# Ledger of designs, part 53: designed miniproteins, single chains, continued (3)

Each design is a single chain, and the fold is of that chain. pLDDT is the mean over its residues in the fold that is shown.

## One batch from the design tools (miniprotein)

Design m9816
Fold by ESMFold2-Fast:
Structure m9816 (fold): chain A 70 residues (1-70)
Amino acid sequence: AEEVEKAAQKAKDAAEQGDVEEASKYAAEALKLSGSPVSPEEVKEAIEKYGLEALVKGAERLVQMARKLK
């Protein structure tokens, strides 16, 4: 739970800074830790299709869910 929260927070922070590479890396890590394994390349494709704002919202929800699992 704490590792998912950390990775999701880093993904959100990177996305808010516009750092697609770091955001994709940490988002993929958070999703893998939560049982939904995806590659950073798949996350980059999702960012291109849906925008960085969608990633920020997704990462925020993962942080909240990880906190509730405690």
Scores: mean pLDDT 76

Design m9817
Fold by ESMFold2-Fast:
Structure m9817 (fold): chain A 92 residues (1-92)
Amino acid sequence: MGEKLAREAYEGAYRAGTEEDLTAAIGGALRAIGELATAEFYLKDKEVLKKAVEAAIEGAKEGVKNAKSEISKEIAEALLKSLKKALEEGKG
């Protein structure tokens, strides 16, 4: 279960940067957030959540690097910034 959530979070975050269509890029970001919400609120598993956040961070980094439009790049950068802050605050 956690492996699938991490993979889906990565793929969603990656698509946020790499989709040329704004709606598809937003859809990618929403998918990543949805997988994180599933880990936190549905599974209530801190280790699964941490793995999903780490995967989403890597997906967002690659999405920024391979961005096809300025808008998609900004979406991926905003997602990356938010995910990094969440991970840092979670470390105590």
Scores: mean pLDDT 78

Design m9818
Fold by ESMFold2-Fast:
Structure m9818 (fold): chain A 77 residues (1-77)
Amino acid sequence: SLRERARRVAEELYEKIGPEGAKAFADALLTGDPEVARRAEELMRKAGVTEIDLSGLQGDEDMRLLAEELKRLAEEH
């Protein structure tokens, strides 16, 4: 399902960027704000993440589900 794909991508990203990075990335996906996106990119760079494979997620709904799963992971910690 779309949610299962989003959950797997979110868990992989969370392992790499941590709770602060996951929250920033989720906010960037939900808001489309360039400032929020820049903050997410900064946190990913600090974590050594230069590429993210989003090839399994292709639409607005998939990105919304990814953002929801990332936010959930960040809120659990």
Scores: mean pLDDT 73

Design m9819
Fold by ESMFold2-Fast:
Structure m9819 (fold): chain A 86 residues (1-86)
Amino acid sequence: SKLEEALKQREFGDAFRKVAEKEPQDLGALNQAIDAYKRAIELDPNFADAHANLGSAYLLRYKLTGKKEDLEEAIKAYNRAIELDP
């Protein structure tokens, strides 16, 4: 189902984010985490965990690169997660 595929994409995102946390300059792993979370949200737009984890991935990329757009995306993702699961 789409929901099962959304869960798998969130799990892929979590795995890549854990790699990026251990290797702080591994932008490749971090980009894969972001793409996987975005795919999870595409499959299930109400998936609160995927929105929260996307926010964490964007925040991590912002801390590594200083790219302000990632901070803005992190805030949007966290706000959506809170809206879905207050």
Scores: mean pLDDT 86

Design m9820
Fold by ESMFold2-Fast:
Structure m9820 (fold): chain A 75 residues (1-75)
Amino acid sequence: MEEELKKIQEEYFKKVDEIHSKYQAELDRIEAEYEAGKISKEDFEKRVKEIRQKYNDELKKIHETAKKKMEELLK
């Protein structure tokens, strides 16, 4: 059980790092487009909100997956 818990934790942290990297890259892209004058301030704020929501939804899925795996292990 201890080794299985460590593996679940390692997979969790790897997935969190992956989604964080994707989120940061997407934010950097949108910030660059705004600074270049390619999008309006209103569009920038809307896209940042959408990116943040997507990140939160993906994090929630990662958390729920890890929680289910831990709960099944502890049954």
Scores: mean pLDDT 82

Design m9821
Fold by ESMFold2-Fast:
Structure m9821 (fold): chain A 75 residues (1-75)
Amino acid sequence: MEELERNREKVLEEASRAVEEIKEAVDFLVEHREELTKAVDEAVKEKGLDREEARRYQSKVTAELSGLPYAEEIE
């Protein structure tokens, strides 16, 4: 019956580590999102993309970097 308690402790330790790792990755992506937005803005100016196309491009690139599903709008 000790296996259940020991397994729970291991799961909690692993979960805590995973959560911290995920938080760091998310913070890293969020911070780099601003730099990416600026780079895309310059590309939009050079290519002459419309506001709608620029938004789609930004959403697509951000989703690819974050591993999130593609979204047309970013709030």
Scores: mean pLDDT 63

Design m9822
Fold by ESMFold2-Fast:
Structure m9822 (fold): chain A 74 residues (1-74)
Amino acid sequence: SLEEYLEEFKKKVEEILNDDSLTLTQQFQKMTELMKEYIEKVRKEFGQEAANEFLLKGSKILKEAIDKREARLA
């Protein structure tokens, strides 16, 4: 389901942001690649509207994860 892909995406985003061996630039590159990969998976399986919804909800997941990381570093 779309929710299962969003849950997988969130876990992978958290894994990237918790990987202290990666620079901030490398983390952002990996998150960008991950977003593109999941959008294409969702588009192929559920269509364009589901891909649009994934982009909106996935963008919120990214923002919340980044904000949480910044709070830990402050």
Scores: mean pLDDT 83

Design m9823
Fold by ESMFold2-Fast:
Structure m9823 (fold): chain A 111 residues (1-111)
Amino acid sequence: SEEQVLKNIQQAARFALEKAKELENKILAEYKNSSSQEQQQKLNAARLAMDHAVGLLSQFIFIDPEVDKEKIREMIEKIAEKIYEDVLANKSANEMIESAGELAKKLIKEL
């Protein structure tokens, strides 16, 4: 039903926001002694990459009421982990967006 689809989207979006906050906290902890400019650049890059990947999941997975909620959570966690690794590897925002998007597409195909 449309109500079930909406609830699934809301729950997935809430979990994605929680994981985004955890990711931001991890980045700030790792770069605590770095300049404010460097901290902000890394946070902005991670946010853009997370938004892009979650946007792809929202378009194809969150709208499908048959998809297991635990699988959606696992996908979001894997994306957050990949983004954190890319931050530590000093990747650019564009590289992180592309990498996170490709991982999201791969996870969608593996369903």
Scores: mean pLDDT 86

Design m9824
Fold by ESMFold2-Fast:
Structure m9824 (fold): chain A 81 residues (1-81)
Amino acid sequence: MARRERGLELIDRKAKEMAEKYGEEVGEITREAGRFVLDGSLEGRGRQALIRAARYVQEKLSDEQAALVIEAAAEVARITR
């Protein structure tokens, strides 16, 4: 499976999980952060993209929600290397 397609499938799964637990807004933020990290990782900037995404979600979400979104984004970065 191509790296981009694998990353998009993971993002979709994690965004749906977060939407079910915390509502559609958190699901959409998960999708945004995941997609940003995926695009950065495919360009060889996964670590930098993950740091920026982490700051973004920490400003918008609770500590618990942000930790779960950051974990999901880190998984996206890991599987796309």
Scores: mean pLDDT 84

Design m9825
Fold by ESMFold2-Fast:
Structure m9825 (fold): chain A 78 residues (1-78)
Amino acid sequence: DKGTEVAREIGRRFQEIFDAGLRGESVEELLEKGYTPEEVAMAEFARAADQGLPPDEIVRRSNEAAEKLKKLEEEKKK
């Protein structure tokens, strides 16, 4: 079923995002590659989780990445 293939593709996409985070790619590098703000935040979440940080800290790191992304988007408009 194509539905199953779509679900596998979504899983593969999430794995690629997590792998990008684990590779230590910066917020700027991920944006240049065309990742969405949500995907950039997920990559940073994966990175923080891999470092064994507590859940609250992982969420904080993900939020920091999202905030940095907002500033970069504002700079692109100037």
Scores: mean pLDDT 71

Design m9826
Fold by ESMFold2-Fast:
Structure m9826 (fold): chain A 86 residues (1-86)
Amino acid sequence: EEKERIERLVKLLEELNTATDDQIPKIVAEIDEILSTLPLPVQRSVLEGFALFSPLPPSKVIEIIDRFKNIPEEVKEAAKKAASLL
């Protein structure tokens, strides 16, 4: 259950790294729908992991994080802070 959701999230995050600007909103919406159903520690780990390990520029990572609508602001702020350390 949780493992399958995390595996799906990893696949979607990989798609984000190769997505065109017009594809990003759709992929983010799919991640947002799944991620918002998971416990807060998992939400934080996934977004911070994306922020730290994404090959995208930090400014692009922050822009993507700001697109999430259903993730708590404290989780988004932690992920943006992680991105700013790059």
Scores: mean pLDDT 80

Design m9827
Fold by ESMFold2-Fast:
Structure m9827 (fold): chain A 71 residues (1-71)
Amino acid sequence: MKIDEKEIELGILLIKYGVLKVSIRHNGLTKEDLEELIKTLERALEIAREMGDSQTAKIFEEDLEKAKKEL
């Protein structure tokens, strides 16, 4: 069922998001990490909205806006 696949995908994206945030904080901000973070947040936001998780979607939207301002 596509919903269960989306939950798994969102879980993987959350792990990737956490790893990217740690990498940026520890190794400094790179354009490559920032672009990857933006792509990860855009996909995670899409899935969170489709799942009706408005609170998680809002967090990703705010972080995405902040990341885009750093480009």
Scores: mean pLDDT 77

Design m9828
Fold by ESMFold2-Fast:
Structure m9828 (fold): chain A 58 residues (1-58)
Amino acid sequence: SALEEQLQRIARESAEHYGVGDRAEELAAEARRLAATQPAHVALSQIGRLVREAAERA
């Protein structure tokens, strides 16, 4: 769906922005899962948290 594509794009771009581009595809796959199971605003919030957590561990 358009929402899944948009959230995957946001996940990849955020991963690159926070210096965890090597995790971009893992984060995009999780974004797709969240888009299918959560409201858009919740999915977006959770993607942001996952990207920050990945960056903190790098």
Scores: mean pLDDT 81

Design m9829
Fold by ESMFold2-Fast:
Structure m9829 (fold): chain A 69 residues (1-69)
Amino acid sequence: EDELIEKLVEAVRNRDLETAKELLGKVKDLPLARQQAAGGSNLDAESKMQLAASKSLEEAKAILEKALS
């Protein structure tokens, strides 16, 4: 749980899209994972806001793909 979210934040900071998408799919608390990835990452302000506001796993993955491109 907490370890998966920590690894997700680290993957986003390292721009490891594949690992970030895999971990996002494994977390049980998707709203918390989205907020932690948005707040704890080095993404731009727009991507952080979009990720925190995302409503689904598919939307969150799409935002990460655009942000880490």
Scores: mean pLDDT 75

Design m9830
Fold by ESMFold2-Fast:
Structure m9830 (fold): chain A 72 residues (1-72)
Amino acid sequence: SAAERLLEIAVASHYAALTSTLESAKQASEDLARIAFERSMALAAPEDQPRLRERYAEEVKRVEEEVAKKKA
């Protein structure tokens, strides 16, 4: 669905923000992640919103842990 594709864009944009070294690039990627997530929720059917929020939280945690391990 379009909502699921926007969720994937939100996760990818958050990962880009975590791995960028330029502050302007970090900010732009975080803004894109937020906008993509908000639009994903707006397009999702009400019954799908809790599942997509949970998936987003799990994917964000996964990429944050991946980035942390690479810095260690």
Scores: mean pLDDT 85

Design m9831
Fold by ESMFold2-Fast:
Structure m9831 (fold): chain A 74 residues (1-74)
Amino acid sequence: LSDEELEAAGDRAVAQAVEMVRKIKDDPELMAKLKEVLAEAEAALPALEAEDPREAALLRRVIAAVRAAIAEAE
């Protein structure tokens, strides 16, 4: 993937992740599961950054956007 394709994919992933949080915000089981998945993704970031800093940067963007959406929904 080119840098532009990765950036576009990241933008789409962020938009979809935020929309997903808005749809599940009233479901405590799904919200708890999402928080677990985010914690696992955050724990994986250092290893991903060592392998692919560009993909790690995009994952950080998605994690930050989802965290912000969760905070707004709560």
Scores: mean pLDDT 77

Design m9832
Fold by ESMFold2-Fast:
Structure m9832 (fold): chain A 70 residues (1-70)
Amino acid sequence: GPMRVDITVTDKKTGEVVATDSAVVADPEALRRLLEELLSKLPPGDYTLDITVTGPDGEVHHLTGDVTVP
């Protein structure tokens, strides 16, 4: 079912939040496209992704990951 996602992108070198987005996504592929679009707007660098996922039943999960933009 549809999930609410809240995304925060932080520059690892500066510790500054450089991008945020919030959306409702139907599936993991939709989330992947949203992340690709968000990251495509950033200069090359190393970033931390913090993603809060809220399921259709209101359960909240926090995900974190590292990404390098070439």
Scores: mean pLDDT 82

Design m9833
Fold by ESMFold2-Fast:
Structure m9833 (fold): chain A 84 residues (1-84)
Amino acid sequence: SEIEQLKQEAERALREAEELRRQYVEAVQQNADATTLTGLAVRAIGEATQVVLLARKLAALGETEYAQALIDRLRSLGFGVADL
């Protein structure tokens, strides 16, 4: 179903955001250059933004609780995101 496809895409984007955030924290600890840090931050924000857009689509389809859980998971990873 469309809902299951959107959920799979959201879980993938969330995993990518989490991994990029982890890489960012590690790079900060290793005193990486500004270009590396900026690249990781931009990519992490891009994936987090994709999760927000997918969460909004899922909420519009009636999957409100699942969509809110995605936003809560982004916040737990340190992303500043608005409510749906």
Scores: mean pLDDT 90

Design m9834
Fold by ESMFold2-Fast:
Structure m9834 (fold): chain A 65 residues (1-65)
Amino acid sequence: ARQRAIDFLVSLGLPRAVAEEIVDFAIRSGDPDAAGVLLTSRHGVVLTKEQGRELGELLVEALKE
């Protein structure tokens, strides 16, 4: 669900407003990988392999809503 992806990013130390922006961007683009690109290019956040995998799974779930 969208809320789980937002809560995951907040758990990594991101402000909720930034987490919402990133999740909504990924949903709007239809591409779960878009969140990782936006995090790196605009927010300077680099996810670990484990964090990237978990976020990807949560975004795939959110895209079904």
Scores: mean pLDDT 77

Design m9835
Fold by ESMFold2-Fast:
Structure m9835 (fold): chain A 88 residues (1-88)
Amino acid sequence: SSQEVNDLIGEAYNAARAGDGKKALELLEKAFETIKKSKDSNEEKLRQLDNLIGALTLISKLQPEYKEELEKLKEKVEKERQKLLKEI
């Protein structure tokens, strides 16, 4: 659900502010899996993916030790977004 994705992203920001880049990454990975497994509309999934891309961009700047892993996850999210756009 949109709420579950937003909650996971919020928890990831809290983890990043606490200096826990590993937990932030794990929460953002879980958010991505939640979006992919969701039965939400393609339009709603696109909104959720855009929100996740924003979070990945900001958190990667705050977590230098996990920047490479966060940027790789962002690339995967962007590819899923492009795939979803072609299905509309």
Scores: mean pLDDT 87

Design m9836
Fold by ESMFold2-Fast:
Structure m9836 (fold): chain A 95 residues (1-95)
Amino acid sequence: SVEELLKKFEKALAKGNFPEAMKILDEIVERGEEEKLVDYLENSKSPEFLKGMLSLMVAAQMGDPEAIELAKRLADLAEKLGRKTLAVTFRSLIP
């Protein structure tokens, strides 16, 4: 289910496993569930999610190319779906 994919995405981010997170993102997009992913990213307040977002932010600011690529992909997806604030948030993670 998409809910299981979102939980796996959250765990991958929290572990700093950005290649795995991008693979899960690809599966969500292939299923046409990108709106649910963006809703989740915009509205989630779970400690695991916040840990994952912090992990992504720190890695991208430190120049991790995989974290930077994931941040770009999430920014582009949010922008495509009209989620302007979320798009700017992810775009701000890119050095």
Scores: mean pLDDT 85

Design m9837
Fold by ESMFold2-Fast:
Structure m9837 (fold): chain A 76 residues (1-76)
Amino acid sequence: GASDPAAAERLAALGREAFARGDYETALMYYGHALSADPDSPRAAEWYRNAGRAAEALGDHALAARFYARADELEA
């Protein structure tokens, strides 16, 4: 399907705001939606890392590791 870069950027911004508030579950949700909206974004690696940080804050170290690995596999 067609990507939506504008929606992805808006969703990632909402994820950053949720993370700043300590709302890690909401942050993880928004970063997940951002990645779904534009999985081929040049910022996808950043969004995976931020999702990993949110998962880590929630105590899900296995999920965090998977997100970090995915971010590391993506080229800038």
Scores: mean pLDDT 86

Design m9838
Fold by ESMFold2-Fast:
Structure m9838 (fold): chain A 100 residues (1-100)
Amino acid sequence: SELEKRAESIIEGILWLAERYRASPDPALQRLGELLLEAAEKIKKAVEEKDFKKAVEIMKETIDEIRSRKDELPEGDFAAVLKFLEEALKGLEKILKESE
């Protein structure tokens, strides 16, 4: 469906970001990348099950986890990842609303 394709594009963006962070020499950024990879796989499963509400919940939990790690991450990377994920969350919330 069109909604699934839009969700897949969001997931692909998270996976791209996860791969970039996992390639970092910084262990904190490597851990961030692993967290994003796990979140993307969980969101992908929820989308495959047509559970867009679950996809939104996983994204919110991921954002909260990253916020809890603020002091562990370089300031610029922390700001960039939160901005990206908040935009991704808005995209998933829009998909959820259209799926009602």
Scores: mean pLDDT 89

Design m9839
Fold by ESMFold2-Fast:
Structure m9839 (fold): chain A 81 residues (1-81)
Amino acid sequence: MSAADLALHAQAVALAKEARARGYPRELLEEALRLAKTSTLWTEALEAEVRAAFDAPDGSEEMRRAFELLLKALLTGRAKP
């Protein structure tokens, strides 16, 4: 695993902890989306699904699901070259 892959994973873990502690606020979802776009598992379909959750209230099941999708892409993907 490259240094970039390790850095991406570490950022994803930190984001997951902060999101859980702060009740899944929209501002962290925007940061997670920005970071997830650097993952090789990021797709236009995944982006569309996450963007639909931006209309959901903070702490909703929709918002939490969007965070889970983004974090999965960050934790299981690799950094783009």
Scores: mean pLDDT 75

Design m9840
Fold by ESMFold2-Fast:
Structure m9840 (fold): chain A 95 residues (1-95)
Amino acid sequence: KIEELLERIEKETEELIAKYKAQGDLEAAEVVKKIKEYIIKGIKEGDEKYFEKALQLELDYRISVDKPPQEEVDAARAKIPVIAKEAAEYIKKLK
């Protein structure tokens, strides 16, 4: 159910943020916080664009840390609209 999903996301992301802060990884904590905000908006509004923003933030953070080859970055970006659409469709089925 959507209410159970929202409660789980809130709890799990707060635990993950606390873990990163305890490890001194403040940048990772901020990224998780922003991703959480977009995911919650995507769930509440049913708009795939918020899921796209969450996935793009995660990819941008990975690029800044790992600096992967351009072909891997391009492949990941190409998947973002597909994953976001699937997530939005899944949420609509839970309502």
Scores: mean pLDDT 82

Design m9841
Fold by ESMFold2-Fast:
Structure m9841 (fold): chain A 113 residues (1-113)
Amino acid sequence: DPNREALRELLREAGLEDLAENMTPEEFETLLRHLGELAKEYDGDPRAAPVLARLIAGDVAGAVALVRANGDPRLRQFLLSLVEQAAVLAALELGDTERAREIARRMLELANA
């Protein structure tokens, strides 16, 4: 599944390596749904619109390809931020409050680096 592999790469870039390597099918589907919902609710930079459209369609591989082709590090950071937020929401929905805390802690560590 090219979307699963693209999501794994984004999770690794976000420092969520354990989630990337050990993600269950249920965790993957839950994370994809939250990523699409976050993309639908986003009201901001119009330059993100093509990336958001791909995420709404469930095309994570296409979103990654667009970000890579664009080369703007801010667009890459935006995509990583959405994935981190979706991962927290997915963990909370699945009742894994400890994983949600681990992800939030990692996000804070990366913000302070």
Scores: mean pLDDT 82

Design m9842
Fold by ESMFold2-Fast:
Structure m9842 (fold): chain A 60 residues (1-60)
Amino acid sequence: SAADEARLARIRASAEAVIASGDETLLRVALHELQRLLPELSGELREELQAVIDRIRALL
């Protein structure tokens, strides 16, 4: 939905800022929160969120 797409866009922007910061505490918090959001999305949007989670996990 448009609402889910907008939500993912905001999540992605926040995640990119956290990734750019290199702050391990913020990365761990972001990882936990994004994992909690994963079951609320489906299809391609869930796959995009999973890719962001995988990028953060790779930095920890």
Scores: mean pLDDT 82

Design m9843
Fold by ESMFold2-Fast:
Structure m9843 (fold): chain A 88 residues (1-88)
Amino acid sequence: APSALDLQLRAAQQAQDPSLVPQLVAALLQADQELQAGAPVEAIVNDLATQFNREDDLPLFVATLLTFADQLNLEALKEGLLEYLKSV
């Protein structure tokens, strides 16, 4: 059965509203800061996928994160995620 977190992430994606998952918003803000500090985008993506149990669908998860990064105006994260998607 899907986890409560899985259902929340699906609801946030359908509504195009990351605020439905406050833990995700906090994680994305931290990821943006880490990328600005020179952290590799692959490590950030893998850490987020592990945290939110999305390792099996990384490209789809990253596409969702990209939409949320755009909505939150997180430019460093947005650029990093776009480059990640081009590499897969």
Scores: mean pLDDT 77

Design m9844
Fold by ESMFold2-Fast:
Structure m9844 (fold): chain A 65 residues (1-65)
Amino acid sequence: MVKQVSVETAVQLELIAEGARGIIEFKDDTLYITKLDEDEKVRERGIKLAEEIAKSLGYKFVLEE
């Protein structure tokens, strides 16, 4: 168990908690999310969480569809 929650872990857990499915990749200084749910509400929550966390830690955020 990680003492501090990583960006990847935090985003993945939030998406799972919302019942969303997506592929999350952390590459260099960028966080990628691919294949999010078609449900706009669930997708928006996941995207906003990922973007907020990534920016707070100095990482770039990219959504791939």
Scores: mean pLDDT 61

Design m9845
Fold by ESMFold2-Fast:
Structure m9845 (fold): chain A 110 residues (1-110)
Amino acid sequence: SAEAVLAELEARLRALFEELLARLLAAKTREEAIAALRRFVSEVLDLVAAAVEAHPEHAQALRDRVEALLDEFLARAEAEIADPEVVAMVRAAVHGLKGEADALAARAAA
């Protein structure tokens, strides 16, 4: 069902975000923060692309769930990360991932 696919994607995205947040809070250098964020972006993009490819009939619902989760993740990062430059990098990554999710859903709908 659509609900089962969405629930599995949500659980995996939440796990990736918790790992990112832990890595960002533990990062001692800007380079470590950038590396953690690049890993997160790559893993999220691969996961969303695979989900859309496997379930193109649910592409719009997958896009909507991903965008809602990314907004939630940004709000948590803004609350928990004290470094405004790291928060700005998270915001840029979220913006980019939303654009990629939109593009993936649009291609699946065509």
Scores: mean pLDDT 89

Design m9846
Fold by ESMFold2-Fast:
Structure m9846 (fold): chain A 66 residues (1-66)
Amino acid sequence: MSLEQALKQAADEYVSKSKYPLTVTVSVRDGVPIVDVKSEQLSDEELKQIGYDITERGAERYSASQ
């Protein structure tokens, strides 16, 4: 599994369990995970926290797949 695939799976799981509609875009640039989270219902601080949570869960999935 690639890091991008692991991040996408973590993002999809997070979105499916969210009470609010979320738009999540994931990519990897030069080995660096980039997670962008958008919602009309959440503050910038909450969106940043969700981005960190998805990044951490994605990294854990990637490590487990190696």
Scores: mean pLDDT 80

Design m9847
Fold by ESMFold2-Fast:
Structure m9847 (fold): chain A 64 residues (1-64)
Amino acid sequence: MLEEVKKQLYEAALKLAQALGAAAGRQLAVPEITRTLMEKLGLSEEEARRLAEEIVDRAVAEAE
């Protein structure tokens, strides 16, 4: 389940980066993905933010 959620969030971040550009996509994706990880997986805010940053960094790199 964690890997499925991470894949879905990666795809969402990739779409945002492609539509809005890397900087704007990152600005919007990180807080939203952090929230989603906390709500869906019960992660702490710190763990969720670290995962969100990893997912968004990978998506932004791919969007370029």
Scores: mean pLDDT 79

Design m9848
Fold by ESMFold2-Fast:
Structure m9848 (fold): chain A 100 residues (1-100)
Amino acid sequence: SLEELLEKLREALRLALEALAETDIARAKQLLSEAIGLMEETLRAAKEELPEYSEILEKLLKVVEDARKLLDTGTRDAIELAALVVASAAQELIDLLEKV
């Protein structure tokens, strides 16, 4: 349902913001990996429920996939950038779904 998608997106946003605030690199990566996983699951489900938005949802999925690649570099700056990207993508999708 749309409500379940919004709940998952708010959780992904929360995890991404926690990752951004986290001083321990290993814990920040763990939180952000969870946020990315939730975003990927939610974007796939959203494409099934809202096929008219499939193009924008595919673009957001690519953004989330690129953020995962930033995690693999393991630097603090890359993790912070990835967290900001994931948080922004989650917020944009929340704003989109709230208009539906």
Scores: mean pLDDT 87

Design m9849
Fold by ESMFold2-Fast:
Structure m9849 (fold): chain A 65 residues (1-65)
Amino acid sequence: MKIEKLREELRKLGLPDSAIDTVIDLVETEKDPERGIQALRTYARAMGLSDEEIERLIETFKELF
């Protein structure tokens, strides 16, 4: 499933399961990819991810849409 790829990438970045579940919920709730990307960037910055890690997540997210 496409969602499992995003979950695997989030685990590789060392995010806790609760944070992974939040990101998956954001991806499933947002129907607009542009809004989904903005929400993901905001959340990842709040979680303290580096710019490089954030861009990796955005690339994975784009593959799902």
Scores: mean pLDDT 74

Design m9850
Fold by ESMFold2-Fast:
Structure m9850 (fold): chain A 95 residues (1-95)
Amino acid sequence: VIALVNSGDVEKARTVLTTLIRKEKESVETLAEAVLTLGSASPTMAVAAVSRAYLLGASKSYVLQVVDKALELAEQKGHKGIAKLLSELKAELLS
């Protein structure tokens, strides 16, 4: 995912990130960093990747762990746009 964002292939990065979250085999830290990297290029695509993974059957608890870690990293790095959208996504997942 990170390599795809760095090469400018944001659409493919979104699709790969959605697939990796849905499979739930990667570490939460690795996926959270991928969400933040994609979110730095496109906050809306990062949120779309996570939301789509949930809709395709990723467990709510795993998705929430990835969102929480990505939100923590976004706040630490001052990425206000992605932090706002991730907070909104988390609220929707908890309702």
Scores: mean pLDDT 79

